# Ledger of designs, part 37: designed miniproteins, single chains

Each design is a single chain, and the fold is of that chain. pLDDT is the mean over its residues in the fold that is shown.

## One batch from the design tools (miniprotein)

Design m1257
Fold by ESMFold2-Fast:
Structure m1257 (fold): chain A 64 residues (1-64)
Amino acid sequence: MMDKTIQRLEERAREAEARGDTAAAKDYRDALKLLRESQKKGNDPKLVSKAVGYVIRGIGTELD
């Protein structure tokens, strides 16, 4: 289910913002927007896939 994933991702975005990691925070926020939109559309797999891409990108930014 999407709700726990959205909650965890929102916490991760806030943690990135608190650290001043604006690039990772932006990617997580973009992913959140897509996940929330997909939830309203019955979990559209295209939107979920795009959101996952932003999460992976955000994690990569934090590791660099």
Scores: mean pLDDT 77

Design m1258
Fold by ESMFold2-Fast:
Structure m1258 (fold): chain A 65 residues (1-65)
Amino acid sequence: MSLDELIEKYMGKDGLLSKTAALQILVEMGVDPIHAQEVVDKYMDPETGLLTKEAARKAYEEAMK
């Protein structure tokens, strides 16, 4: 399953991902769970604890470098 397919599967009705959903997506994409936690925390909105699709994509790109 592609990153975009996983985002669509776990995304809420508002087009945002919870921290748990973003972590699950990155782990499913082969990111180490500890590294996934670090990049999700970096890119999530600290006020809401949510990520946009763009933020989730950036987190994945950083994790895979």
Scores: mean pLDDT 81

Design m1259
Fold by ESMFold2-Fast:
Structure m1259 (fold): chain A 68 residues (1-68)
Amino acid sequence: EERFKKMSEYFKKLIEARKNGDEETIEKILEEMRKDGFDSELDIVEGTEQAIAEINRALDKLDEERKK
C-alpha cells in the first residue's frame, strides 16, 4: 500500500511540524499532500477535528448542567 505509506510519512512530518509550531513547514506539507492527491483525506481529517471540537463543546455544556 504505497499510497498509505506515503500518507503516513506526511502525517509524521505534520505531527513534528505542529509540535514545533512551524507554520511554514505545515503549509508546505499540506500543499505537497494536495498535489499528491490526498485532498479527500485532508478534508476528512479537518471535518473530524471540527466534529470532535463540537462534541467537546456539547460535553462542556452538559458538565455545567450536571454541576448545578
Scores: mean pLDDT 69

Design m1260
Fold by ESMFold2-Fast:
Structure m1260 (fold): chain A 91 residues (1-91)
Amino acid sequence: MIPKIPPEEGLRLASELLREAARYLKQGDVSKAASLTTAAALVLSMTDLPEEVKRRVMEKIKEADDYSKQGDYEKAAETLEELADELEALA
């Protein structure tokens, strides 16, 4: 059984990873950004969060991925920073 990460710790860690991913997207380093976004998603999946929060996270990550696939790295980065702000506010 995988121990759940406490909400405050998981939300803060994921927020930091998403902000770092956004910085790499702004630099055009899509591979590094994708790695960090995957790490943030994994942390959040292991965090004890309400289903509503998990659904919002998945929607925002998908939105950022869609922008990245279109080559709009600025909007992808803004979407990840917005998600990071939301998670930090919940922590």
Scores: mean pLDDT 83

Design m1261
Fold by ESMFold2-Fast:
Structure m1261 (fold): chain A 77 residues (1-77)
Amino acid sequence: DERLKEAEERSEKIREEASKKSEELNRKGREKAEELLKTGEEGRKEAIMVEAEAGMEIIKISSDALAEISDIRREAK
């Protein structure tokens, strides 16, 4: 089933791209939060917000990737 194989290959690429983008956002968010933690009390509050924002963006990326994979698999039937 050629269409199913193509769907799996496309799904794998989407997973890899979403994973790499999420890792980059997580790393940048963590680095920024660590820098903010060094600036005192206000920086500690901002660090929490930066980590929360990065987490929300990662959730969105993962959700979008899963939706695309679901659509591709549905089209391959």
Scores: mean pLDDT 79

Design m1262
Fold by ESMFold2-Fast:
Structure m1262 (fold): chain A 58 residues (1-58)
Amino acid sequence: DPVDSLRRSVDDNHSRSVHLRDLGDVLTGIDVDKGNVLYRQSDDWDRSAVLGRRLVDG
């Protein structure tokens, strides 16, 4: 479905741009919060935290 393809593309771009800003906010939150120790919700969350750290630092 071309409409679905376009919607996916727009969402991907929007998600990327917003994620870059949100990632910094999440990283800052973790820096002052110890919820990550108790938060065993998902691999995705852990990967986001690790990747965010690498993205900001490197």
Scores: mean pLDDT 46

Design m1263
Fold by ESMFold2-Fast:
Structure m1263 (fold): chain A 80 residues (1-80)
Amino acid sequence: MLSKEELLKLYEVFKKADKDGSGTVSYADLGKALAEAGLLTSEEREEKILAFLKEADKDKDGTISEEEFLEELKKRGVEI
């Protein structure tokens, strides 16, 4: 699984991807921001990040809210 430091970095990328401050980010916008941040450096790491995002997307609608993201971080022992 991703380290706590990597999970914190992932949250920083999420905040950057939320360009309009709506509190929701699509998988496409997140994917772009993750690539720009250099977090998609290996296929294995990309798979772990995708698994995290899929668990965070509780509504399974292809978008992740800040609340859903923070809840998943907390579940993994990271509090912001």
Scores: mean pLDDT 74

Design m1264
Fold by ESMFold2-Fast:
Structure m1264 (fold): chain A 70 residues (1-70)
Amino acid sequence: MEEVIEHVRRALDALDAGNYEEAAKHFERAAELSTDPEIARVLRRAAEHYRQGNRDAAILAAATVLSSLK
């Protein structure tokens, strides 16, 4: 769980830095490390949204995951 949260945070940091490819990679890694298939699904969609340029949708997906893990 902590590793999943850490990669989501790194993805958000990469987004803030304007590094969208790095953000997508961190979301994909978080999905691979997630034991919850629903969380993994949301994180994979976040990575897809960044690649498609839907940054707001990706941020909302990441926020949903972080809220679920609190």
Scores: mean pLDDT 73

Design m1265
Fold by ESMFold2-Fast:
Structure m1265 (fold): chain A 99 residues (1-99)
Amino acid sequence: GPAPSEEELRRIIEEKRRELLELMAEKFEEIAKEAEKKGDLETAKKAREIAKKLRNEESDPEIEKLWEEIKKKFKEEVEKIEKELEERIRKIREEIAAL
């Protein structure tokens, strides 16, 4: 079929970006709940801060640092998020390529 317009492609990308940001935010809220169950209130606070920044679409270089700090304590949980994000990104790329 005809190639999508630049405007249509931008809308699709922006929609998928928002979906990924919300998915990441929900996963960090899950990490925060697990940290609270373990009595790690500081890590829970950091995880919720990341979730809030992701939902607000804030461009903050501290997000990467906070992500790595949480990964040190919750490696398995963060690796599950990373794998799910990779799978979602792959599907989005396939959907865009099919347009």
Scores: mean pLDDT 75

Design m1266
Fold by ESMFold2-Fast:
Structure m1266 (fold): chain A 85 residues (1-85)
Amino acid sequence: SFEELLERVLELARELGLDEVIEDLEAFAEELARELIRLNLTDDEELARRVLERAREEGFRRPIRDIILEVEVEEALELIKKAVE
């Protein structure tokens, strides 16, 4: 459910220290949870973690969707590299 995903995203965000750098963590987590549902990526915790870390590094400047798509492409490239090495 959305509520269960939101709770997981909030736990992960707090684990990564985002509550220390973003004023409205709940709103940010809700946006991420909505996009993960829309893209059918709700079970990819590693992707969610990388998105949260990158958003923090950039100062929350880009739309979350753009960061998700970038991380998804990077993970796909890492899988291809691992398969050929």
Scores: mean pLDDT 80

Design m1267
Fold by ESMFold2-Fast:
Structure m1267 (fold): chain A 81 residues (1-81)
Amino acid sequence: ALSLLELQKKYEEWRKKREEASSKSPEVKQLVDQFDSLRDQSIQDLLRLPDSQRPQAADDYRKQLQPLIDQIEEKIKELEE
């Protein structure tokens, strides 16, 4: 839960850079769309789970979201040169 929230906060921190990169790169836009879709799914899923199941589900979603955010960050850095 906390790690997932930190990832979301980091993602929002570079919102302007993400919007600029997405306008310049279809690959970044596709990664952003995938991240947004999976993030929204994780929020809805976690809200429906019992407290005992939330830590494992949050960690599973974090493991799926982490590679996407890492790829987005790498592509943004490449575009900034």
Scores: mean pLDDT 78

Design m1268
Fold by ESMFold2-Fast:
Structure m1268 (fold): chain A 65 residues (1-65)
Amino acid sequence: MEELEKAIKIAVETTREIIKRDPNASPEEILREVRKKILEHLPDVSPETLDKALEAALKVYAELR
């Protein structure tokens, strides 16, 4: 449960920082950087938790367009 909350927080914060630095970043770049950041902080994250965090990142990306 705490792992999912941390993964989603990392995904949302990372997506916002990427768009702030590069407003033209592609969804593929967002997913790559978010995945990398989550795995750096949560190396044992489950595939289901990672997938939910990536879903949250794309939702934030769509809202910031």
Scores: mean pLDDT 82

Design m1269
Fold by ESMFold2-Fast:
Structure m1269 (fold): chain A 74 residues (1-74)
Amino acid sequence: MSPELKAAIDELRKAVDAEVERLGLTPEQRATVDAILDALEEWAKRVEELRGTDYAVALLKATMPGVLELVRRL
């Protein structure tokens, strides 16, 4: 994984962690969120391998609002 994709994933994880704390999610709900983030990271790595770093970063950033909405609906 490139440093650029790693930075984008770390930014997403930080934003999601802040939302989890704001919502006061339970350990079980947090585990569900972590599973979603892990799946998204593996998907983003695969996109980078197939389409390159710039595309993977742009696509991951485009998914961020949807991921935050999923967390809010838990």
Scores: mean pLDDT 86

Design m1270
Fold by ESMFold2-Fast:
Structure m1270 (fold): chain A 73 residues (1-73)
Amino acid sequence: MTLQEVLAAILEVWAETFEENGNLELAEKLREATSQDAETQLAVLDEVLEKMEQLGQKKPISREELLQALENG
């Protein structure tokens, strides 16, 4: 699996979670990133994580888990 494929899977899982919570804007942003390169996917994930932190919402995946996915890709 390529790093882009791993990140795309993470983005899709997060998009589903946000869609279930009624946050269609973040879900759409995450889904748009699934077809992008790994650098763009990481930038979108960072933006979403920062927005979640500002809203006081629990992150679907920890930063440590994301870093492990990067090392294994």
Scores: mean pLDDT 71

Design m1271
Fold by ESMFold2-Fast:
Structure m1271 (fold): chain A 80 residues (1-80)
Amino acid sequence: SEVEKVRSLITELIKAMNAGDKEKVEELIKEAEKLRQESTNPLIQQALDDIIAAAKASLDGNYAEAVGHVLRAIGLLEEI
């Protein structure tokens, strides 16, 4: 399902952030942008927007902001 794909993306992002793998974080931004374009579900689109924001915040070293965005994305998926 789309929800499972987004949950997998969140898991990969958390792993990449914990590893400091900036190249993987940038790859995951592109994957999230693609999934956003393919989805017609506004909650999925908003969750992906939060994932992209989390990834960008982590690249800037703003880990508290990144965690906040991840938690918002998870909350949005629970509404589906």
Scores: mean pLDDT 86

Design m1272
Fold by ESMFold2-Fast:
Structure m1272 (fold): chain A 99 residues (1-99)
Amino acid sequence: SILEELEKLRKKLKELLKKEKDPRLKKIIQQVLKIVDEAIKLYKEGKISEEDARLIIKAIEIALEAIEEAMETGDILSAEIGLGLAQIALGVAKIIAKR
């Protein structure tokens, strides 16, 4: 289920936010959480397709992997790129939804 996958990502991001000490990485995690929340809302409202939701999920998964690596290595740039990918995926879905 799309909603089950989004809720799992949301839960994981909230757990990482509680553990993180770096304020830059906390801000990135908070921004990815906002993307998850908006994707859940749009999907529940029937405004984005299952295909668009799957693309958003994949982008969030990539962002999550980059965040987890940044938490170990300090590579904040990779986490920022991951956030950017998730923002683009949501943005494209929102443009399609306006048709």
Scores: mean pLDDT 88

Design m1273
Fold by ESMFold2-Fast:
Structure m1273 (fold): chain A 71 residues (1-71)
Amino acid sequence: DKEKEEKLKKRREKFKEILEELRKLGKEETADILEENLELVEKTREGLEMSEEEIEELEKQLKEAFEEKAK
């Protein structure tokens, strides 16, 4: 199931870019919390079992949190 692992790796890279953007805006606390949550998910191997839809939902939640904190 290398395709799923590769997709997760690409998603992780995009997520890191979002975290960097949050840090540029001075939202380091929010970025740190989101990064810690992602690390916990991956540690439990839940990230490996996450479907593409679940990953998209997580990305949407991150975008919403970003918008809320930016306001």
Scores: mean pLDDT 65

Design m1274
Fold by ESMFold2-Fast:
Structure m1274 (fold): chain A 80 residues (1-80)
Amino acid sequence: VEALREKAEAYRAQGEALKAQGDAALAAGNTEEAVRHYRQAARYYELAAQYYWSAGDVEAAERAFAEAQEALRRADELAA
């Protein structure tokens, strides 16, 4: 159970790092790069949610899933 939670936290941290890279790309005016990073961040948040769910941490899983949805929404808004 702890190993699954550690894996979830590692994926969530990777998602946060990719979101930060997307934010930096957007600030630099590179919308296409920002979209790519936000979509990658969403993927890692989804992986975090899956591992939190498998660890029985439903609240953390729901939060990570919400973070994935927010990243995808941001990417879709910028791609439109």
Scores: mean pLDDT 87

Design m1275
Fold by ESMFold2-Fast:
Structure m1275 (fold): chain A 67 residues (1-67)
Amino acid sequence: SMDEELLERIRQAARDHADWSLENGEDVVSEMERIKKHIVSYLRSQGRDELAERVGEELDKMIEELR
């Protein structure tokens, strides 16, 4: 579905940002939590609550892998 494709695109963009943050000596966990908050808030503002929940769960898994 389009939401599955969007979820995968968001996940990939978040992973690319995590890689960039690591390469540039940034606090990757803090950056990823900031991005998660912004994406989830945006999706909820668009009425996409189910997608927002799934994005939050996928980004939480990615954040835990980076700890």
Scores: mean pLDDT 85

Design m1276
Fold by ESMFold2-Fast:
Structure m1276 (fold): chain A 63 residues (1-63)
Amino acid sequence: SHGEEAGRLAIEGGASSSEANGIASAAATGDPKAAQTQADKALKRGHLSEEQKEKIVELAKEA
């Protein structure tokens, strides 16, 4: 699913399990704004790249 893919991408980027779960949930529900918000929090903490954030938001748009 798009949520599983987004969560996996977040973990590969260095996000915590909690951060990845939030990102996966937002992507699974097809909410790109929520996915962007969750990914931006991880990005600010140095746990995600801008490229990974863009991919996560795109996955949420496709859901």
Scores: mean pLDDT 80

Design m1277
Fold by ESMFold2-Fast:
Structure m1277 (fold): chain A 89 residues (1-89)
Amino acid sequence: KLSPEEAAKLRAGLAAVAAAIAAETDPATVRHYLGLFLAEAKEVLSPEAAARVEAVVREALDRIDAGEPATAVAQHFEARLTAVIDEAA
């Protein structure tokens, strides 16, 4: 289980990545930020929780590649991963 400090750090990182997704127009930069977040999550989460993060990251990448509005993708990404972090805390 995540410590309160680890959970707070992941939530802060998630909010920062979601904001970067919403602000960025370059898909390669967004993919880079998603990859960095996934790497951080894998260090602190169980394999099961990390697999759920990977699924959400893949969904966000698919939505970006489909040309969905950046704000909508960011909101979906943040909501889904907030749930994963809350379950792991």
Scores: mean pLDDT 79

Design m1278
Fold by ESMFold2-Fast:
Structure m1278 (fold): chain A 94 residues (1-94)
Amino acid sequence: SSEEKQILNKLIAMALLAVGALFSLSLGNLESAKRDLEGVIELARELEKRGVPGAGEVRRKAERALEYVKKGNLEEATRYTQEVLRLVLEMLKS
């Protein structure tokens, strides 16, 4: 119960950060998008260490989104960040 609540809270935080990153990318605010994606990566690593299914895929997609932000490729950064949000929402349904 306590551990399940911690996992749920981290998944909610990741969804909010992914939404924040998408909003920042839509405004061309790369520094805010970078911070939000770094937050997703950190939370995904914690969930991956706990053996949460899907966390490793979320981390890899968020790392790819961050690479594209650093390269200034907003189209690919947005695409990968949308995939991060989709995966996190699917994990929340499970």
Scores: mean pLDDT 91

Design m1279
Fold by ESMFold2-Fast:
Structure m1279 (fold): chain A 72 residues (1-72)
Amino acid sequence: SVEAELAKARERLEELRRRAEEEGDPLAQQAVISLEGLENNDLRTAQLELLKRRVEIHGPEGLEEGLKLIEE
């Protein structure tokens, strides 16, 4: 369900927050900021599903690419 996918995206966000804070990964830091912003938008669920899929396949770079597609 969409709710379950959003919940998994939030778990992924928490993992990225941990990496950003503990490891200082700049891609993870950027990903956290972007995902937190999307959680406040009307289309956040669909956008988070897209970004989650990209991150699962391509890692943090996939999130950057996905954000560029959404942000056009």
Scores: mean pLDDT 64

Design m1280
Fold by ESMFold2-Fast:
Structure m1280 (fold): chain A 90 residues (1-90)
Amino acid sequence: MDEIRKLLDTAANDPDPEVAAKAALELAEKLKLPALLARGSSLEQVRAVERLAKEVGYAGVVVRTTEELPEEVVKISIEGAKGALEELKK
């Protein structure tokens, strides 16, 4: 658990963006979960975040998409994802 907490703290607070980005990727890998960085509530926002993450090689928490689902279900999933990220944040 200590390693996970260290990675979370580094990803959130390290002033070096490369160090923070690497910590975020390593955290996602160690948790063995599709990681989450969608802060939006709409399917369009989820798609935009995924496109930006791919385009810039963002090493943060990766979005899990449910594009095949109605927007209402996607919004609920994003809210749950945000809750999980807040819990990991302490």
Scores: mean pLDDT 47

Design m1281
Fold by ESMFold2-Fast:
Structure m1281 (fold): chain A 105 residues (1-105)
Amino acid sequence: MDDIRALGVAVDENVEETVEKLRLVIEAEIEKGVKHIAIGIGVVDNKENFEELKKKVEELAKELKEKHPDLVIRIEIELAKSYEEAEKLALEKARELAEKLLKEL
């Protein structure tokens, strides 16, 4: 079913820019009628960026759900040792979350 959108995002240094890009991509999917979104995020090994990104992503998910009450968002964030690993982890987590979300429907 095409009702679930899976998004993988890799982050190194630009938490603010990543959150804004994520907002734009999610809003674009909502405009297309997507109501179930699974997001995997890989963060290059920086614990401070991980905690800050997690907080900002949780705030973004809350804002989007308040604006779109029928929206279901699942987000998971993983630490990576390199940008390439971050991309791989992001895609893997997005897929896992999409599969879990599909089973919850």
Scores: mean pLDDT 78

Design m1282
Fold by ESMFold2-Fast:
Structure m1282 (fold): chain A 112 residues (1-112)
Amino acid sequence: EEEERRERYERSLAINRDAVAAVQKGRPDLPEEQVRDALMGAEASALGEAGATIDELERHYRRAVAEGSPVALGAIAYAAERNIPKATPEEQERLRRLVEGARAHVDALAAA
């Protein structure tokens, strides 16, 4: 299961990174920070698609906050929210905090 999850992550990540590369090829004028944000979002989306653990989502959330990545924060919030109905009550509290925190940081970045 861990190996299968890692394979799903790597496959989804490759697809998402190829999509970012295709956009860059058409838009070579894109600022480096926007490209970095898109690549970090690609990682977060791949993590969600692979069925990330709550610990993995929390780790990526901390990185996205530190890097100031709204795309990655949005992807993490989406992945966390999608997992709430399947989680235990204790896990649901962790996932809800992750969703709320990620959305609050996106709003703060938009206001800056």
Scores: mean pLDDT 81

Design m1283
Fold by ESMFold2-Fast:
Structure m1283 (fold): chain A 91 residues (1-91)
Amino acid sequence: MAIEELEARRAALRARLEALGAEPSLLEVLDRVYGEALEAFRVESDEEKIRIPERLVREYRELAKRTREGFYGVLAEFAEFALELARREVE
């Protein structure tokens, strides 16, 4: 189900970042974004289910654009995946 797919994607990204020697602080940011995205699947409102991941996509796309750091692009893609899962749950 959607939560299991989101968890699997987070675990795969974390493993890849660890294999590349990512700093612990970057892994903490990934886990924080995961926690925020997971809230979309805990709220009962369809509007909130979509709003949460849409906000994350916007936030991390802007960070990637301003910093040009590849990591924020990866977080934006993860948020886009969460948005896709949320959209499948509402319709």
Scores: mean pLDDT 82

Design m1284
Fold by ESMFold2-Fast:
Structure m1284 (fold): chain A 88 residues (1-88)
Amino acid sequence: SEAEQLAQNAVSLLRSVAEEFRRRGDTEVAERLEELARQLEEASRRGDIEEAARLVEEGARLARKAGAPKVVVDSLERLARRLRELAE
């Protein structure tokens, strides 16, 4: 489904961002993003698109607060918005 594909894209992006923070020594941010990606994968498998949208929104907020590049934050926000639209 479209929702499943969007969630999978968000999982990949969250894990990629987490790896970058881990490489920089920001292990706390990396671990939180990895946990969000794991929860998102679980929510997607269960078809809980509303929870998937919420988790991506949380990931975007965390990434922004931690200083991730604007293009990454914008991509997460776009994915969250599209998932939110599908959840209604």
Scores: mean pLDDT 90

Design m1285
Fold by ESMFold2-Fast:
Structure m1285 (fold): chain A 68 residues (1-68)
Amino acid sequence: DEIKKEIEEVKKRLEELKAAGVLTDAQYAFLESVIKAAEIAYENGDFETAKELVDIAKASLDRAEAAA
């Protein structure tokens, strides 16, 4: 299950970057909402939306990490 694995991966990355202090409150809130939306889409069988939201979360996490 690729999408579910990707959701778990971005959740772990979000927690790690939050713990490291590299995320602003606004970045954290945004990413948390995107990941939660991906989980909801996945649970509803909307795999296309879940994948799009996971990709957004990944790109945003990559940018936040690079900017730190």
Scores: mean pLDDT 83

Design m1286
Fold by ESMFold2-Fast:
Structure m1286 (fold): chain A 88 residues (1-88)
Amino acid sequence: MLEEEVFRIVKEKLLEAGIPEELARKYAEELVKMLFSLPEVTDDDIRTAVSVVTGKLLEETDISQEKADKLAKEIIEALTELLRRYRA
């Protein structure tokens, strides 16, 4: 299902950035919940959800602003591509 693919992508990107498994899972679940509470997910919705999650990462972890910005960009690009495939 699309929700499972979004969860997987976000969790994998967070783990690659050095975020612990429990936090990676928590933030991936929060992001999925934000996106799939909407009847239609736009590119702006993806950017908003990712910004919220990366903001929390900066508050709750030792991740640098540069790493958070890179992570946000990578997640946005991956999710935008995935959702375009399912809209087609």
Scores: mean pLDDT 81

Design m1287
Fold by ESMFold2-Fast:
Formats: structure tokens, C-alpha cells, sequence
Structure m1287 (fold): chain A 63 residues (1-63)
């Protein structure tokens, strides 16, 4: 759910944060602020590779 543009922006934001030397906590805060993501969504984006960030077909992480 959501637009392909959001997925592209999420991936770019994560890549830029890591390139800039930001921590995961800082990247999470940037995702919430920049994209309006919830804390849970930001954590999912950081856990997934940028290519799949925001463009998840299934939530296969835990149980």
C-alpha cells in the first residue's frame, strides 16, 4: 500500500543516511520525519535492504 515513489524515497533516505555516517537510530528518526512513517514502519525499512524498502510483499521477519 502506498505509492512507488514512497518506496523509492525510503530506499534513497536509508542509503543517504548510511552514506552520511548516520546511526540506525538517526536514520529511523529521519524516516519518520521525512516520509511520515510510523516507528514500526521505519524499523521495517531499516531491517530490509533499500531495494525492498517500502515494497514488501510479505512480512516474514519473526512469527
Amino acid sequence: MGTPEQADLAGAAVALAKLGGMTEEQAKAVLQRLLGLSEEQADEVLAAPPEEAGYKTGELAGA
Scores: mean pLDDT 61

Design m1288
Fold by ESMFold2-Fast:
Structure m1288 (fold): chain A 94 residues (1-94)
Amino acid sequence: SALFEARKELSRAIENGDVDAALKAIETMYELDPEADDKVYVPSQALLEEIQALAKEPLPEPQLHLIAKQRQVVRVVQGEEAANAFVKEKIAEL
């Protein structure tokens, strides 16, 4: 039920252009089921490799996948330039 509510919140946040709510929903989904294969937001291998190349050290797979999913959400809500800036900022914080 909590995972279902988080998925509904993600959809509403995206529809409303609320990037902060959408990112929070993605984090909640990952906390509840980090192994969940969400077919709609599954990152491509190429995207995972691109994000990993920006990091100074190898990222754990769950963290790499979370950042990749968050980037896709930022892209849908705010566009490509904002999504690229988001990833760069997240990697710099690590």
Scores: mean pLDDT 78

Design m1289
Fold by ESMFold2-Fast:
Formats: structure tokens, sequence, C-alpha cells
Structure m1289 (fold): chain A 99 residues (1-99)
């Protein structure tokens, strides 16, 4: 269910922030906030968003500078009103290429 996937995304977020610096936590918090809005408005994207949240948590730990670039890009796509599916697919591509 979408509720179970949102709960799992929240669990991944909380576990990740315990291991991150305050600056890295802000980046992940911003990113998680955007994903949560997308999933709440587009429940069909919840599985893809959960996969993206796992990749984001790992990149935030491994390469915080590269993760911040991807967060900034995701924000730009969101602000430009890009379709949710396009935002999800483009962000996933960048996370996979960075890992």
Amino acid sequence: SVEEKLAEMDRIYREAVARLTPEQRRALETFYGLLKIIVEENPELSEKALDIMRLAAELARRDPEKFQEIVDYARELFAAGKPPEEIIDEVRKRLEEAL
C-alpha cells in the first residue's frame, strides 16, 4: 500500500539522518520532502520513490556534494512544473550514475 511505502521511506530517512552531519541532513530532508509530496499526490509512483529514497540515503552518506547537486536539480524540475514521472525518472538516473 502507499501508506506502507510512505512509512518505509520515513524509516529510511530517520535511519540515514542519525549517521549524517547537520548539512547532509538538511539536503536529505529537502529531498525527502519533495518525494513525499510527489507520492502523496501520485500514489502510483510510491514504489519508484521508495527505491529512489534508498539510493538518496546512500549517496548522501557517500558523496554529499554530488547528492546536493541532485537535490538542487530535483528542486529545479519541481519548480519548473515538470511531470512527476519525469522528475522521478530523471532523479533516479542521476542517483544511479553517481553511485
Scores: mean pLDDT 86

Design m1290
Fold by ESMFold2-Fast:
Formats: C-alpha cells, sequence, structure tokens
Structure m1290 (fold): chain A 101 residues (1-101)
C-alpha cells in the first residue's frame, strides 16, 4: 500500500505546514468520527489506542508516530471516516493526502 512507502521525516515536514487551528480541527473531526463509529463497530472501539497515538503525533508534528498509527488504523479508517458529513470527510481526506503525498 502507499502507507508502506511513507517517509516519516517527510510527513513531519508536511505536518509543520499546518496551523495549530487546522491541527485542532482535524483532531476534533477524527475524535467525532471514532466516537460515532465506536457505537456501531467493535473494530472502531478497539482502534482507539491507535487513534490516540495518531492524535498525539499530529499535535506534536511527529511524523514517525503518525506513520505508525496510520498503518495500524488503515484497515478501519475508511469505515470510521464515512460517519462524517461530506464537508468534514473532505477536510480530513485533504489533510491525510497532503501529509502522505
Amino acid sequence: SELDTLDAAKVTEKLKTFSDEEIEKVIELLRKAFEKASKTSEAAHLAGGALEELIEGIRNRDGEKVVKALRRLAPFLGGILVTLSQEELKFVLDFLKKITD
């Protein structure tokens, strides 16, 4: 997968291009999606630990932590994020594409 070729140092540099306001909005939307998904999916509930690592990595601009968390979340991420509105989903997907591209 594309996630297997992610350079953690490059992800760190891309994370540093975002404002604190943009980072907190992404974190809010990720928490919202996981909360909604966890009500109907045991897999989403069990992925909570990887979500907290992802949030900490994003907040701290730690690309190594973000890459590791994204690899763990990859099987569940699509099913979790579809709980968001179209606008919210686009915002999160645009963020993920920018940090991984």
Scores: mean pLDDT 82

Design m1291
Fold by ESMFold2-Fast:
Structure m1291 (fold): chain A 78 residues (1-78)
Amino acid sequence: LLEEADRLERKGDELEREAERAYEEGNIKQAVELYRKAADLYTQAAVKYLEAGDSARALAAAEKARQLRRKAEELEKE
């Protein structure tokens, strides 16, 4: 359970880094897609952490997901 949650969070971190690179290169649409995918992975990690009884990591992952969704929404408005 924790191994699955950690794997999902790690993949989310990878996509977040890829989104930052896409944004720096001016690929706004790609950055938005990658931020949304990263947010989905963090949401999945949060659910798995909660199922494993780790409420602190679940809340942290859920907050990361919310922040990335907001970032994607703001970029899409531009």
Scores: mean pLDDT 85

